Designed miniproteins, single chains, continued (2). Designs and how they scored, part 12

Each design is a single chain, and the fold is of that chain. pLDDT is the mean over its residues in the fold that is shown.

## One batch from the design tools (miniprotein)

Design m4384
Fold by ESMFold2-Fast:
Structure m4384 (fold): chain A 96 residues (1-96)
Amino acid sequence: MRKREEGEKAVKVVLSDDADPMAFVKAIVEESKKRGGVILGVEVVGSTNNRTSIRVLAKTADEAKKVLVEAARKLGFEIEEIWEDKSRTDAPPTVP
């Protein structure tokens, strides 16, 4: 039963500044299509002090990271931080 380990992986990325969230989302979607639609969702988490945070859902974290890095490179955006968010890959949260 290998399908039991299927799930969504969330990856969060922080761009330094001067990033257009709409252009970045479009680049993510285009890169995802080249790979058979590996990105399941994109969310703009917030913008503070000219800094943009984006959260991406994908089937695997590796594919999400590759898409984010390539999209940022294509647009000339600099990634400040990128990491996996494991909030939805396992059972209910530890703390209610």
Scores: mean pLDDT 69

Design m4385
Fold by ESMFold2-Fast:
Structure m4385 (fold): chain A 55 residues (1-55)
Amino acid sequence: MEEVRRALDRMRYDVMTPEDVEILRSHGLDPYTVRLNIAVYGDDYVEKLLEQLRK
């Protein structure tokens, strides 16, 4: 979970490393879709996504 949060925080600033891509994909997330949703919905999307992954 901490790894996902750090990856999402980096994506807020247009930074995406190969490790971040792998972390998101390992949780069933498309990095492109995640980055787009962060750009549109901001912090609300990040917190909602982290809560869903924790369940």
Scores: mean pLDDT 76

Design m4386
Fold by ESMFold2-Fast:
Structure m4386 (fold): chain A 87 residues (1-87)
Amino acid sequence: MNLPQTKEEQLLAARILAHEAKQATSEEEWEAVKAAWRRFMEAQGVPEALKEEVLRLLEEARRSTDPAERAALIDRALALVEAHIRS
């Protein structure tokens, strides 16, 4: 998908994805979150290496039993995507 969105709209969409990831509690919800992040990054033309790093961080967040660590990993994934959108 290649929609003519402003950088502000793209950043807002990324932040919504991060919020949804923090709310995911089931395996089904996490699979939906990862699929949504993958589609978003593909639509934004994120390089493959950066997509792999973001998805790795999300998988680590899913496996974490510490809510603070989970939030920090999701925020790190968001920061990488935001840096790409801003560049």
Scores: mean pLDDT 82

Design m4387
Fold by ESMFold2-Fast:
Structure m4387 (fold): chain A 79 residues (1-79)
Amino acid sequence: SKEEIIKELEKLKEALEQLIEERKDGDPRVVNILRSALKVVESGLESAKKASTDENAKGILDMTKKVVEMLMKEAAKVE
């Protein structure tokens, strides 16, 4: 459901906020990538909330997760 999709995006946002806090005194390149991932999730949340159907919201979730996964792989290569 759209509500479940929004909750999953909110959990992803919280996880990224926690990672940024944990990494704040580390490599600034990693922090900047994580902040970019957070902005992607925030944009995805706004889009999902505006989605008229569960299918549209699911598409937004899937694309958001894919972009975040790519950014997380980039961050891992820096460390």
Scores: mean pLDDT 86

Design m4388
Fold by ESMFold2-Fast:
Structure m4388 (fold): chain A 92 residues (1-92)
Amino acid sequence: NIEEKVNKLRQIFEEIGKLLEEIRENAKKDEEKTNKLEEEIIEILRKAGASEEVIELMKKALEYIRKGDFEKAKEYLDEMLVKFIEEFDKKI
């Protein structure tokens, strides 16, 4: 069931990543909207019980998305997902 949870979370974050890319392409002049969406993602993670360590990994991933370094962003997203799932399982 852990693998299934990982796959679901990964799909959600990949979908979020695509949405962020579309928003950035359409609203390059509207950086404030991008910032607000990033804050909303962080708030969702906090409400889900994510630690500050998970939050910081997500922030790093978002920073690399902004820079257009999607390979590096994916590395941080994967690290964040692993950490978040590990913490989530420990709470069960």
Scores: mean pLDDT 70

Design m4389
Fold by ESMFold2-Fast:
Structure m4389 (fold): chain A 66 residues (1-66)
Amino acid sequence: SMADLERALAALRDELLRRGLSEAQVEEIITLVRQGRFEEARALVLRHVGRDPVLLSGIAELRRLI
């Protein structure tokens, strides 16, 4: 549902901010996810945060919701 998607995106945003990404970096990742550009979103997460299993799993789950 849209509500489930928005909740998952909000959780991803909060986690990325907690990891020290800027608002601009977070918005770029969220925009890529909303556009279905999951490989590019994953690449940005890897670049800024590294191999975080929780964040990478979260992006994979978002792909399932879209």
Scores: mean pLDDT 84

Design m4390
Fold by ESMFold2-Fast:
Structure m4390 (fold): chain A 73 residues (1-73)
Amino acid sequence: GPKEDAERLLERARELAERGKELLKKGDRLGAEIELGLILIILGVLKLFAPEEEEAIKEIDEMIKELEELLKK
């Protein structure tokens, strides 16, 4: 159901965020930006179909903010 789908999307977002940080450590800014774009799509999907999953949405939003701040450096 929606909760299980939200959990899968959250797990995917975590994987993408970790990959994005690893790519930045290697100097691959384009790769990190692509991973950020995919996380933004996941956030949009969650807000559309599972807006009640506030904790998952908040966690993904925080991952996006962290990766955006790292990309500004």
Scores: mean pLDDT 86

Design m4391
Fold by ESMFold2-Fast:
Structure m4391 (fold): chain A 93 residues (1-93)
Amino acid sequence: AEEELRKFVEEKKPKAEEVYEKGSEEEQLLFLAEVAEEGMRLLRELFERGEWELFNRQSGRELSEEEVAELLEAYEKRLKAKIEEIKKKIAEK
């Protein structure tokens, strides 16, 4: 689980640095939306494989599987709303 998260971060880092230093505001927003969608998918896959204990390690909390499921659902809903806002902002430019 942690190795997959590390690989995700390492894969995105060169592009993040390029977009942050040289990219337009639109390119930065597009990159953030893409990373958010991919990260959410990875977290969902980890939870579905029974890696819910990773959330306790990352948050420093003693959450049940049910509590992690509720937090993941709330996170996914909030993140989808933010991604839609980002895409709308890009479309308006």
Scores: mean pLDDT 71

Design m4392
Fold by ESMFold2-Fast:
Structure m4392 (fold): chain A 86 residues (1-86)
Amino acid sequence: RGSVSDKEIELNVVIVGLATHLAASRSAGNDEEAEIARRALDVVLKLAKQGKIDEAIRYGREVLQALNAGDLEKAREIVEKAEKEA
């Protein structure tokens, strides 16, 4: 599978996942996780708007995996790398 639509679906899954983490973290009062999720969502959207779809998906997936594992330090490191490319 390699259609443009498949990448758009993957990007949307990442965006929804990050937005869900942001909403859940805010609801739980996890300010640090909420800030990381917010920054991740912002940078993924910025990369996508620049046409860097593969980078947006890759960084978004890596951040989402780190957030799902509760590894806030790793999530922050990935976000900082993505922000330098955006």
Scores: mean pLDDT 84

Design m4393
Fold by ESMFold2-Fast:
Structure m4393 (fold): chain A 94 residues (1-94)
Amino acid sequence: SAAEERIEQELLRWTTLVLELAAANNNEEAKAIAVETARRLAQLLKDGASLEELEAVAREGLARIVEKMPSAEAELRAIHDEWLARVRAILAEA
């Protein structure tokens, strides 16, 4: 659907921003967690998962990435919060 395609674009944006932060911090573990989290979210989206399920997996992924990059916590939370707000807005329009 058009909404799913828009959410997939927002997931790509989230993944790109988090990977850029991890690269800037030379953090290979954070990169691995970001890729795993994005893969899980993409699969859930294809499976028709609820916003609640997507939010839960994204929050788990964020927590794991913050644990590996605590110095980037504020930037990681900002990326996460913007992604959730955009996904919620897309679903509200659908």
Scores: mean pLDDT 85

Design m4394
Fold by ESMFold2-Fast:
Structure m4394 (fold): chain A 90 residues (1-90)
Amino acid sequence: MIDADIEAAGRIWHLKGEHPDPSAIEAINSSRSLSEISEITGNESTQNTTNAIMQMIRDLMSRQGIPQIGDTTETIELPDGGSLQGTVIE
């Protein structure tokens, strides 16, 4: 759901502990307002605008180097043991 995704993005900004760029905050607030207006008026065009803003927020977060929500366990290659070899000195 759009609202759930926006809420997740908002939590990431909050957990950063610092204020992001004001334009980013305004984009998030705008998305929330548009979602509510779409529900009240039944305007489908508003849904398209909200989706565009949501993608803009995701792109902004990616560009700012903010970690995405959701931890993924990746397969880590096993460490190879080196073959032991030595030079014997008299």
Scores: mean pLDDT 48

Design m4395
Fold by ESMFold2-Fast:
Structure m4395 (fold): chain A 84 residues (1-84)
Amino acid sequence: SRSDVVNYLSTFLSLSRSDAQDIVDQVVDSQGRVDVDRFTDMMRSRGVPQDDIDSFFSMISPDSNGQMNIMQGVQNVSRMIGQR
């Protein structure tokens, strides 16, 4: 869900919950997709280091069109963690 994305961003990036919510509301569409360039620019504008952004994309890989299903990506990461 969108709330899962907000919780993930606030937990694993140096973002407040309100900043994470604002980013999700501005860049995540109704299908849970984001444009990678727009998402990167938003993260950088909020002071997220490039190394942390690169680590995020290594866990939630963009598709061949430069778009990312962030809702599905967060669900996949949560499922992998839940296997422990």
Scores: mean pLDDT 75

Design m4396
Fold by ESMFold2-Fast:
Structure m4396 (fold): chain A 96 residues (1-96)
Amino acid sequence: AIEHLKKAIEHVQEAKRAVKAGDADAAIAHLREAIRHLSEAAKEEPSLESLLEQAAGHIHKAIAAVKAGDADSAIAHLDQAIEKLQEALKEAEKLS
């Protein structure tokens, strides 16, 4: 779970950079990769399901905001996703 959570965080951070650069296609591509890694983390550690569902919800809202051209809303949702993923990473590290 830890390695997939780290990859998910990296992809959300890259998506945030792409949003700031005005690159919607790159942002959406990174967010899809983040969802893939998040799904793999949930399979490896089901106890994280609630935090990962919250992170996925924010990622999906960010994708919708990017498609709507709402960079501010997209960034706000990406920041919430990073927060939930970092919390999940902290919990995964306690489980070793």
Scores: mean pLDDT 88

Design m4397
Fold by ESMFold2-Fast:
Structure m4397 (fold): chain A 61 residues (1-61)
Amino acid sequence: SAEERERALRLGRVAIERAKELGTWDAEVQRLFREALAAGVDPAETYKVDPEEARAFVASL
């Protein structure tokens, strides 16, 4: 739904900001990214970070 997609977008942005701040891709960040993808959100298009870096991280899950 639109509400679920909006929630996933917010969580994905928080996950990326957390990863940048901490310099880590911990289990919480991984979970938030997977949740965003499950809602149909492409992190490369959505989060305004390096798309290749975001996709490489997701592919490593």
Scores: mean pLDDT 61

Design m4398
Fold by ESMFold2-Fast:
Structure m4398 (fold): chain A 120 residues (1-120)
Amino acid sequence: SMAEIEKKLEELKNEFLDIINALEEQLKELGEDELAEILKRFLTAILNTEGEEAKKAMEELIKYYMTKRGLSLKEALDELESMLDTITDRILEVTPDEEYREKLKELRKELKKYLEELRK
């Protein structure tokens, strides 16, 4: 039933949130509190297909990489695009829900277009 599919999608999203929370804790143990907070917001926005929140977190990640890690704009954008592809591919591999898959694919296209606009 649709209710069973919705429950399974929510369970899957909760499993990814647990992974994101574990990553946040590990980064904080390494003294990377700022990176942990921004990455958690970015990954959670991707998981929830929240385009505006994802873009905000992406801008903060770019600024973090450039100011705290000394990356060039190109290097920061390339890192972010790689991360976006990796996380979205992993979610798509385990998610059978067609509506959610389409929303995630559309979000990835939107965010990649946004990254290309920032390269100019």
Scores: mean pLDDT 84

Design m4399
Fold by ESMFold2-Fast:
Structure m4399 (fold): chain A 80 residues (1-80)
Amino acid sequence: LTFLFAGLALEARRAALRGDFERAVELLEYLQKTAVELGLDPERVTELARKGIDAARRGDGERAAEYFRELQKVLIEALD
């Protein structure tokens, strides 16, 4: 699970940084849905996912990538 979430978050960050906001949002929505279904800190995950999606929809790839990095950290901590 940790490796899957780390990989998805990394790919979402890369998509956002290259301006592929549609792909970044798709990956983040999938990651958020899966994490919430697994009970992995659902409140923090939902908040960070919402902020990241909002940034990506505004075309703010750098800010979206920051939220995706924070989300990855939260997921890794929740799995400990």
Scores: mean pLDDT 78

Design m4400
Fold by ESMFold2-Fast:
Structure m4400 (fold): chain A 94 residues (1-94)
Amino acid sequence: SVEDILLAEAEEFAERALENARKAVASEDKSLAAALAAAAELLAGAASVDKSPEVLEKLAETYELLAETARKLGDEESAKKYEEKAKKLREEAE
């Protein structure tokens, strides 16, 4: 199934999501930051099928960085949604 394929790749998707989110927050180019954030969100969504603590912790950090990027880009509504997702993921990882 698609879910079995996603589970096999979930850890790699989580790591790539985190890397793209780190690049997004570091970017001085707003268009590049937005593109990297979009890529990170897509990868994080794919990785979300894996509920292991390691993946949940990487996804929580990814959404925390996406919240910072959204706020930097003037999108407070998306920033709050990402902060809520990050908090929930950290609670699930415990």
Scores: mean pLDDT 86

Design m4401
Fold by ESMFold2-Fast:
Structure m4401 (fold): chain A 100 residues (1-100)
Amino acid sequence: SAKKEKAIKVFRELLGDLKAALAKESAENPELTESYQAALEKYEELLKKMEKASEQELIDLLEEAILDEEAIYEKSTNEDLRKLHQEIIDKLEKVLEELK
């Protein structure tokens, strides 16, 4: 569907942003670098699921991902990690909006 194609395009932009951030991250912040790497692996796997999913399954997958990120955000005490997870939440919400 056109909505699914647009949602996947916006999601690919999130992956591009995460790759760019990881490439610029200094070796002086290994915790943040590791968090970007983990997010990239997680969301590359989610992209594979999204490509095979129906529009309703896509909505469910994105809503679950947002809830997971919100839980990580609330438990994080590191401001840089909180910012990373907030940026992911904001982008996932934009992806979800393309399906509505």
Scores: mean pLDDT 83

Design m4402
Fold by ESMFold2-Fast:
Structure m4402 (fold): chain A 86 residues (1-86)
Amino acid sequence: DGSKKMLDDAIADMKALTDKVKATGSPELAEEAQKKYDEVKKKAEELRNDGSDSADVGALVAEAERLKKELQKKYDEEVAKQKALA
């Protein structure tokens, strides 16, 4: 339903952002992005396998959106830093 789609969309966005972070060549930021992505993905797979409680799905969506915003800020800072050096 809508909550599951929101979670899938948030995970897809985190994957895309993690791929962009890896492309910057910053190993520390890449490790952080991958770890956060893997954690959210693991929790989502557990919810899919054990059945989805809409409250649990909603909480994970909120966590994924928060982590996505945090990673986006760090990505933007790294890109800005690299552009200043170019």
Scores: mean pLDDT 79

Design m4403
Fold by ESMFold2-Fast:
Structure m4403 (fold): chain A 71 residues (1-71)
Amino acid sequence: SELEERVKRYEQAGAPPEAIELMREAARLHARASELAKEGQDTNNPDLFREAAELFRRARELARRAEELAA
């Protein structure tokens, strides 16, 4: 949700299209990771936690790149 708010902020500020797209992708990956982490807790499945961790990592990298392009 915080990343989704950043997408809206970038759109309102007229950020480069590439920055907006990267932030949107980061928001999508973060949302997916959050769902997998919750399912991992609900089902006690460590593989889902590992998948979630990898997606959180990718989301952070994409958000960082978006921030660099938006500067």
Scores: mean pLDDT 86

Design m4404
Fold by ESMFold2-Fast:
Structure m4404 (fold): chain A 88 residues (1-88)
Amino acid sequence: DLKKLAEEFIRIVEKAVESLTDDPLEAEISAALVRMAYGILKLADPKLAEAIEEPMRRLVEAIDARDKEAARRALEELKRAAREAAEE
């Protein structure tokens, strides 16, 4: 069920943003988990992955920079792009 996979992916990303601290190791782990989840999404739902590629790139950059505000903005953009892709 691609819808459940997409919902689980968004949940993983939301948790990564919510748990983001100024700890470089925690940020590296969060970024790695988000990249792995996105890799799985690209294999299962390439159209959705393409639709969210740009906000995903910004999100990972924000996590690597430990910029929680930028990560929250990128997450909101990602959720919007995912909703738009689903409702075409």
Scores: mean pLDDT 83

Design m4405
Fold by ESMFold2-Fast:
Structure m4405 (fold): chain A 65 residues (1-65)
Amino acid sequence: SAEELKERLKEAARRRMEAIKNKAPLSDQIALRVEFLRASFELTEKVGVDTADKAMLEVSKEFAK
C-alpha cells in the first residue's frame, strides 16, 4: 500500500543518514542509496509525483539539522 511505501521511504532515509553519520563502508552507503531511490520510485509510481514529493519533503524536514 501507499502507507507501507511511505514507511519504507522513511526507514531507507533513516538508515542512509545513520550510515553516512557513522562513516560506514562505501559499499554499504551505495546499497542504502540504491534502496532509497528504489523506494522513491515505487512511491512515485503508486501515488504520483505530487504526493510523493510531499512525502519526500516531510522526510527531508525530519532529517534536516
Scores: mean pLDDT 76

Design m4406
Fold by ESMFold2-Fast:
Structure m4406 (fold): chain A 78 residues (1-78)
Amino acid sequence: DEEAARRAREGGERATEAGGGGAAASMGQHLKDAEKNGNRLAAREAAEQAERAGEASGTPSEVAAMKTARDLGLRAAE
C-alpha cells in the first residue's frame, strides 16, 4: 500500500513532466474487465496497468484508481 502510494506520487511528478499517459486509459479498461468478469487474467492485467498508470499520471484520481485496481486485481486473482 505505502509503496504503491509512493510509486503513484512519483508517477505524478513524471506525468506532469510528460503530459499524462495512455496507460491511464488502458488501466481503466482493464479495471472494468476485472470488476465485470472477475477474471483472474483481467484482474492481474488491471493491477499491472493500474501500477503503470499510477507511475505515469500520479494525479489524485489516478493514484486512487491505481490503488483500487491493484487491490481489486489481487482479490480477484486469489
Scores: mean pLDDT 52

Design m4407
Fold by ESMFold2-Fast:
Structure m4407 (fold): chain A 82 residues (1-82)
Amino acid sequence: SRAARERERREVTRETAELLRAIGDIEDAKLEALKNKDLEGFKKEAEKILEELRKRGVSESVLESMKKAVEESIKEIEEYIK
């Protein structure tokens, strides 16, 4: 039905907005960690971002995608601060 489609569209839009916000927050945390050479600070901030996404009810597939992005950011920070 049209009502069901509209509800689905709102939910997808909300999840997309939360994902884009989390991507931005992780990128900001990564830049701060590179600037300060603070890998542990990045890990702590990334865990907070992932927990906030979980509390907001994003799908497990989105959480797994974000965890992978965090792991790649950790590798990049480690290489930079060597």
Scores: mean pLDDT 80

Design m4408
Fold by ESMFold2-Fast:
Structure m4408 (fold): chain A 73 residues (1-73)
Amino acid sequence: MHTFTPEEILRRALAAEAEGPLSDEEIEEVARLMGTSPATVRRWLERNRPQAEAAKAEVEAELRARRAELAAA
């Protein structure tokens, strides 16, 4: 069951960074889902941190749309 692409996982992690730095456990979970190392995830988040608010807006819009679909069922 492949619910999320690597890009979606990273976008959600970046969106969470807009609220504050991710914990070690959260970074390890993202790394596990991505099939990579926690160090690689930290490096990517640092590089993309200026886009965190934009990523948060995109994730919130997607979750809102999905929630509306589920509420209609």
Scores: mean pLDDT 74

Design m4409
Fold by ESMFold2-Fast:
Structure m4409 (fold): chain A 77 residues (1-77)
Amino acid sequence: MTLTSVVEKTVPKSYLDKAGEEAKKAAEDAGGTNVKVEKDYKKGKVTVTADAPDAEQAIKVSEAAKKALEKVKKEGE
């Protein structure tokens, strides 16, 4: 069974690309597969979607992506 994790965060527009890259790397490092990053430059929003083999791994992937997005958001503030 494959579980899909979705993480979304608002980030300053100038940091959107960095946020997407950092979140993708964090999700992949946490064991996420098929990682997709969608960036809404108009709203300053980053959405990260990743697959995981089980619920525990899906939680780890979600937390890693969220932490990366929060870190970049703080850098942009």
Scores: mean pLDDT 81

Design m4410
Fold by ESMFold2-Fast:
Parts: C-alpha cells; sequence; structure tokens
Structure m4410 (fold): chain A 81 residues (1-81)
C-alpha cells in the first residue's frame, strides 16, 4: 500500500538523519581522544579531553541504537509489502 511505503520512507529518512548525527559525534570523540593523547604532558587537560571524548562517544552510541530501531521498523514494514 502507498501508506506502508510512506512509513518505510519515514523510518529510512529518520535512520539517515540519526546516522549523520552519529558520524559527527564519532568524529568529535575521535578528535578529542587524539588531542588527549597529544596533551599527555598536562594530565588534567588530558583527563578533561578524554571525558569530553567519552561524552561524545556515548551520544554516538545512543544514536546508533536509534538507527538500529528505525532500520528494524523499516525492515519489518518492508516484509508486509
Amino acid sequence: SEELKKKIEFYQKLADSYEAGRKEYQALSDKYREMAEKAKGNPELAKKLRELADTYDAQARVLEKNIEGARKEAEKLKKEL
């Protein structure tokens, strides 16, 4: 049905949106982790940079679960076509 196709498209676009955000947070996590390694001569700064990297990684993991949820819903709906 046309309604089913629109629902599939909605969840696919939602997953794509979450994937864009996940990639951005992962890139920030990776950048701050690299900065922390380079800042090893300043342990307090290195610790803060690692904590920031961990925060962005955690946000990327939340989006990863949201992507999986949206993709599973799209797959379920596709089986009803």
Scores: mean pLDDT 90

Design m4411
Fold by ESMFold2-Fast:
Structure m4411 (fold): chain A 61 residues (1-61)
Amino acid sequence: STLEDLAAAFVRYFLRHGHPDLAKLLEAARQVLTEVLTSLGLSPEQIEAVLARVEAELRAA
């Protein structure tokens, strides 16, 4: 839930700030979230789950 809330907040932030390039948003989200979540000690499985959620929400928007 907390990781999903973080992913949702990230998606909402970038969509509301008018980034029209979905491919660049997906690249940025993957890179930044992987680095941040790895530094916080999350497992690879948890990181993949957050990235999959962010990707799905960005594509659905």
Scores: mean pLDDT 72

Design m4412
Fold by ESMFold2-Fast:
Structure m4412 (fold): chain A 81 residues (1-81)
Amino acid sequence: MEELRERLKRLTSGASEEEKKLKQKYIKRAQEIIEKENPSLMEILEGIALAMGALMLDPDDEEARELLEKLSKLEEELIKK
């Protein structure tokens, strides 16, 4: 049922162009934050919120999940140091 699962992901992701655009906007902004040389704690928290928003739109989005993990690690490092 791997083929059916992939088809369902495409259908849910494609159900609204607005949702797809919003997800990509969230991912792009979160990625911009993580790519900054010295992101502030507030910027990292913004990125976390955006990555979570992308996951709410597409829970299976690997890119959004990876961004959330990386941003959470950066938050932990900044709080501790």
Scores: mean pLDDT 74

Design m4413
Fold by ESMFold2-Fast:
Structure m4413 (fold): chain A 77 residues (1-77)
Amino acid sequence: SAEFIELVDQLSEEERQFLLEVIERLKELWDKLSAAEREEAERLARRIENAKSVEELLAEAEELGRFLDEVERRLAA
C-alpha cells in the first residue's frame, strides 16, 4: 500500500534491514508452514502492511519474527 511504502521510506537503514530479514525468513520457511501457520503468517504480514506509524510497523515485524522463531523451534523438534 502507499501508506506502507511511506513508512518504509522513513525507516533507518538498520530498521529496513531488520524488516527485510524478517520477510526473507518468512519466504524461506513458507513451504514448511502448516495451513494454520500460513493463515497466521498472512494475518501478521497484513498487520505490518496496515501499520500506522514506524513504531507500530517495527512492533508488528517483531511479532512476525517471534512467530517465525516458534515455527523454527517446532521444525527442530
Scores: mean pLDDT 86

Design m4414
Fold by ESMFold2-Fast:
Structure m4414 (fold): chain A 66 residues (1-66)
Amino acid sequence: SEEEKEKERKRRYEQLLKALDILEQKYGNTSAVDEARLKAEELYEKGELDPQVAQDIIQELLAKIG
């Protein structure tokens, strides 16, 4: 249902934010992590934060800080 899809998107967003917090603690580079957080928020608000998009945000961030 619509309600279940919204709950799944919210859980995905929350999990992504936790992953970004861990990466910030491990690598620093607060500006790159903040950009990733803003992108995640925009995509979540648009309903476009699917699993592949969430992975892409993490991969792009790791490419900048790894």
Scores: mean pLDDT 83

Design m4415
Fold by ESMFold2-Fast:
Structure m4415 (fold): chain A 118 residues (1-118)
Amino acid sequence: MNKAELELEVSVRARAGDTIHVTVKAEAETDGKLKVTAETPTHRQTVERDVKPGETIEASAVAPAPPEDGATVHGRGTVKLESEKDAKIKKATLTVVATRGGQVVDTASAEGEIEVKK
């Protein structure tokens, strides 16, 4: 069984009382079990299911910003595809958004792809 794994990380600037939203989206190009994890420093969500080529999984985590003003807050995404054949993750995307009173005050994104052949 082949495993393709991709880790993405970006940072946003936030103040005490802001909300941090982390969204990770990944599309499989091969059959397998796809696991997507979205992480703030304090909160994590994992979504896992069996996928076919072209299927997408999304995970989101939402947490309060640290209690210090002007903090750098890291958002992380992990994407893992396990397949009995080749394992290919098409363009996984990590988006981190800081909101204050319902307004976006900072945002950052990262993308990646990975293929593991046997």
Scores: mean pLDDT 82

Design m4416
Fold by ESMFold2-Fast:
Structure m4416 (fold): chain A 86 residues (1-86)
Amino acid sequence: SMMEELERKIEEVLRLMEEAQRLASRGTREDLQRARDLARRAYELAREAARKAKEVNAPVSLIVRIEMLAISAGGEAVVLERRIER
C-alpha cells in the first residue's frame, strides 16, 4: 500500500541517520566521511519519499514530516562535511 511504501522509506532514512550518528561519534576522518555519505544518502531518500508522498496526495502532515526529515539529514551532511574539512 501507499502508506506501507512511505513508512518503509521513512524507516530506511531513520536507519541511515542512526548509522551516520554512530560513525560520527567515533570521530576518525574515515568514519566522518562514511557518516557524511550516509547522511547524504538519507537526504536523497527523504527527498524521494517527499516527492512520492506528494505524487500520491498523502496527508499534508505526513508530507511536512518527511520534508523536515530531509532538512535534518541535509543539515547533518553539511555539518559532517565541515568537520571533515578541519
Scores: mean pLDDT 88

Design m4417
Fold by ESMFold2-Fast:
Structure m4417 (fold): chain A 59 residues (1-59)
Amino acid sequence: GPAEAARAGRGGGEAAAQLGLMSAEQAKDAWRAGETGKDPAEAARNAAKKSPAAGQLAR
């Protein structure tokens, strides 16, 4: 559901940063969007777009 999608979005971006699949600055931007209650799913998609490998791992 929406709440689960929101958690997945945040986790995906953070995991990508921790694994070094994207820059820390870009990961913070995606995290920021999720934390402000905007679109966590959009933040996750943005992170995946900048790092396709991160998107596959977030599956």
Scores: mean pLDDT 56

Design m4418
Fold by ESMFold2-Fast:
Structure m4418 (fold): chain A 80 residues (1-80)
Amino acid sequence: EPPVPSRPESEMSLEERIAYLEEAIAWLERQAAASTDPDEKAELARAIGILRLVLSALRYAHENKLSDEELLALLQQLHA
């Protein structure tokens, strides 16, 4: 079963969002490892890649106390 957030996103702290995303990535990696379908593996790999970029940005924002605006700018730069 995929991990579900314990509370609405509006009530989640940045640390809670990071923890949830780490669990979601770990779950997707286990699904990819268990899959025998190359198309499913490719879709999961793409999803994992995107989530890892978001996780890196959230961790950086938490460590450097970035505003939501600064975090959005960082995510846009990473997508380039």
Scores: mean pLDDT 75

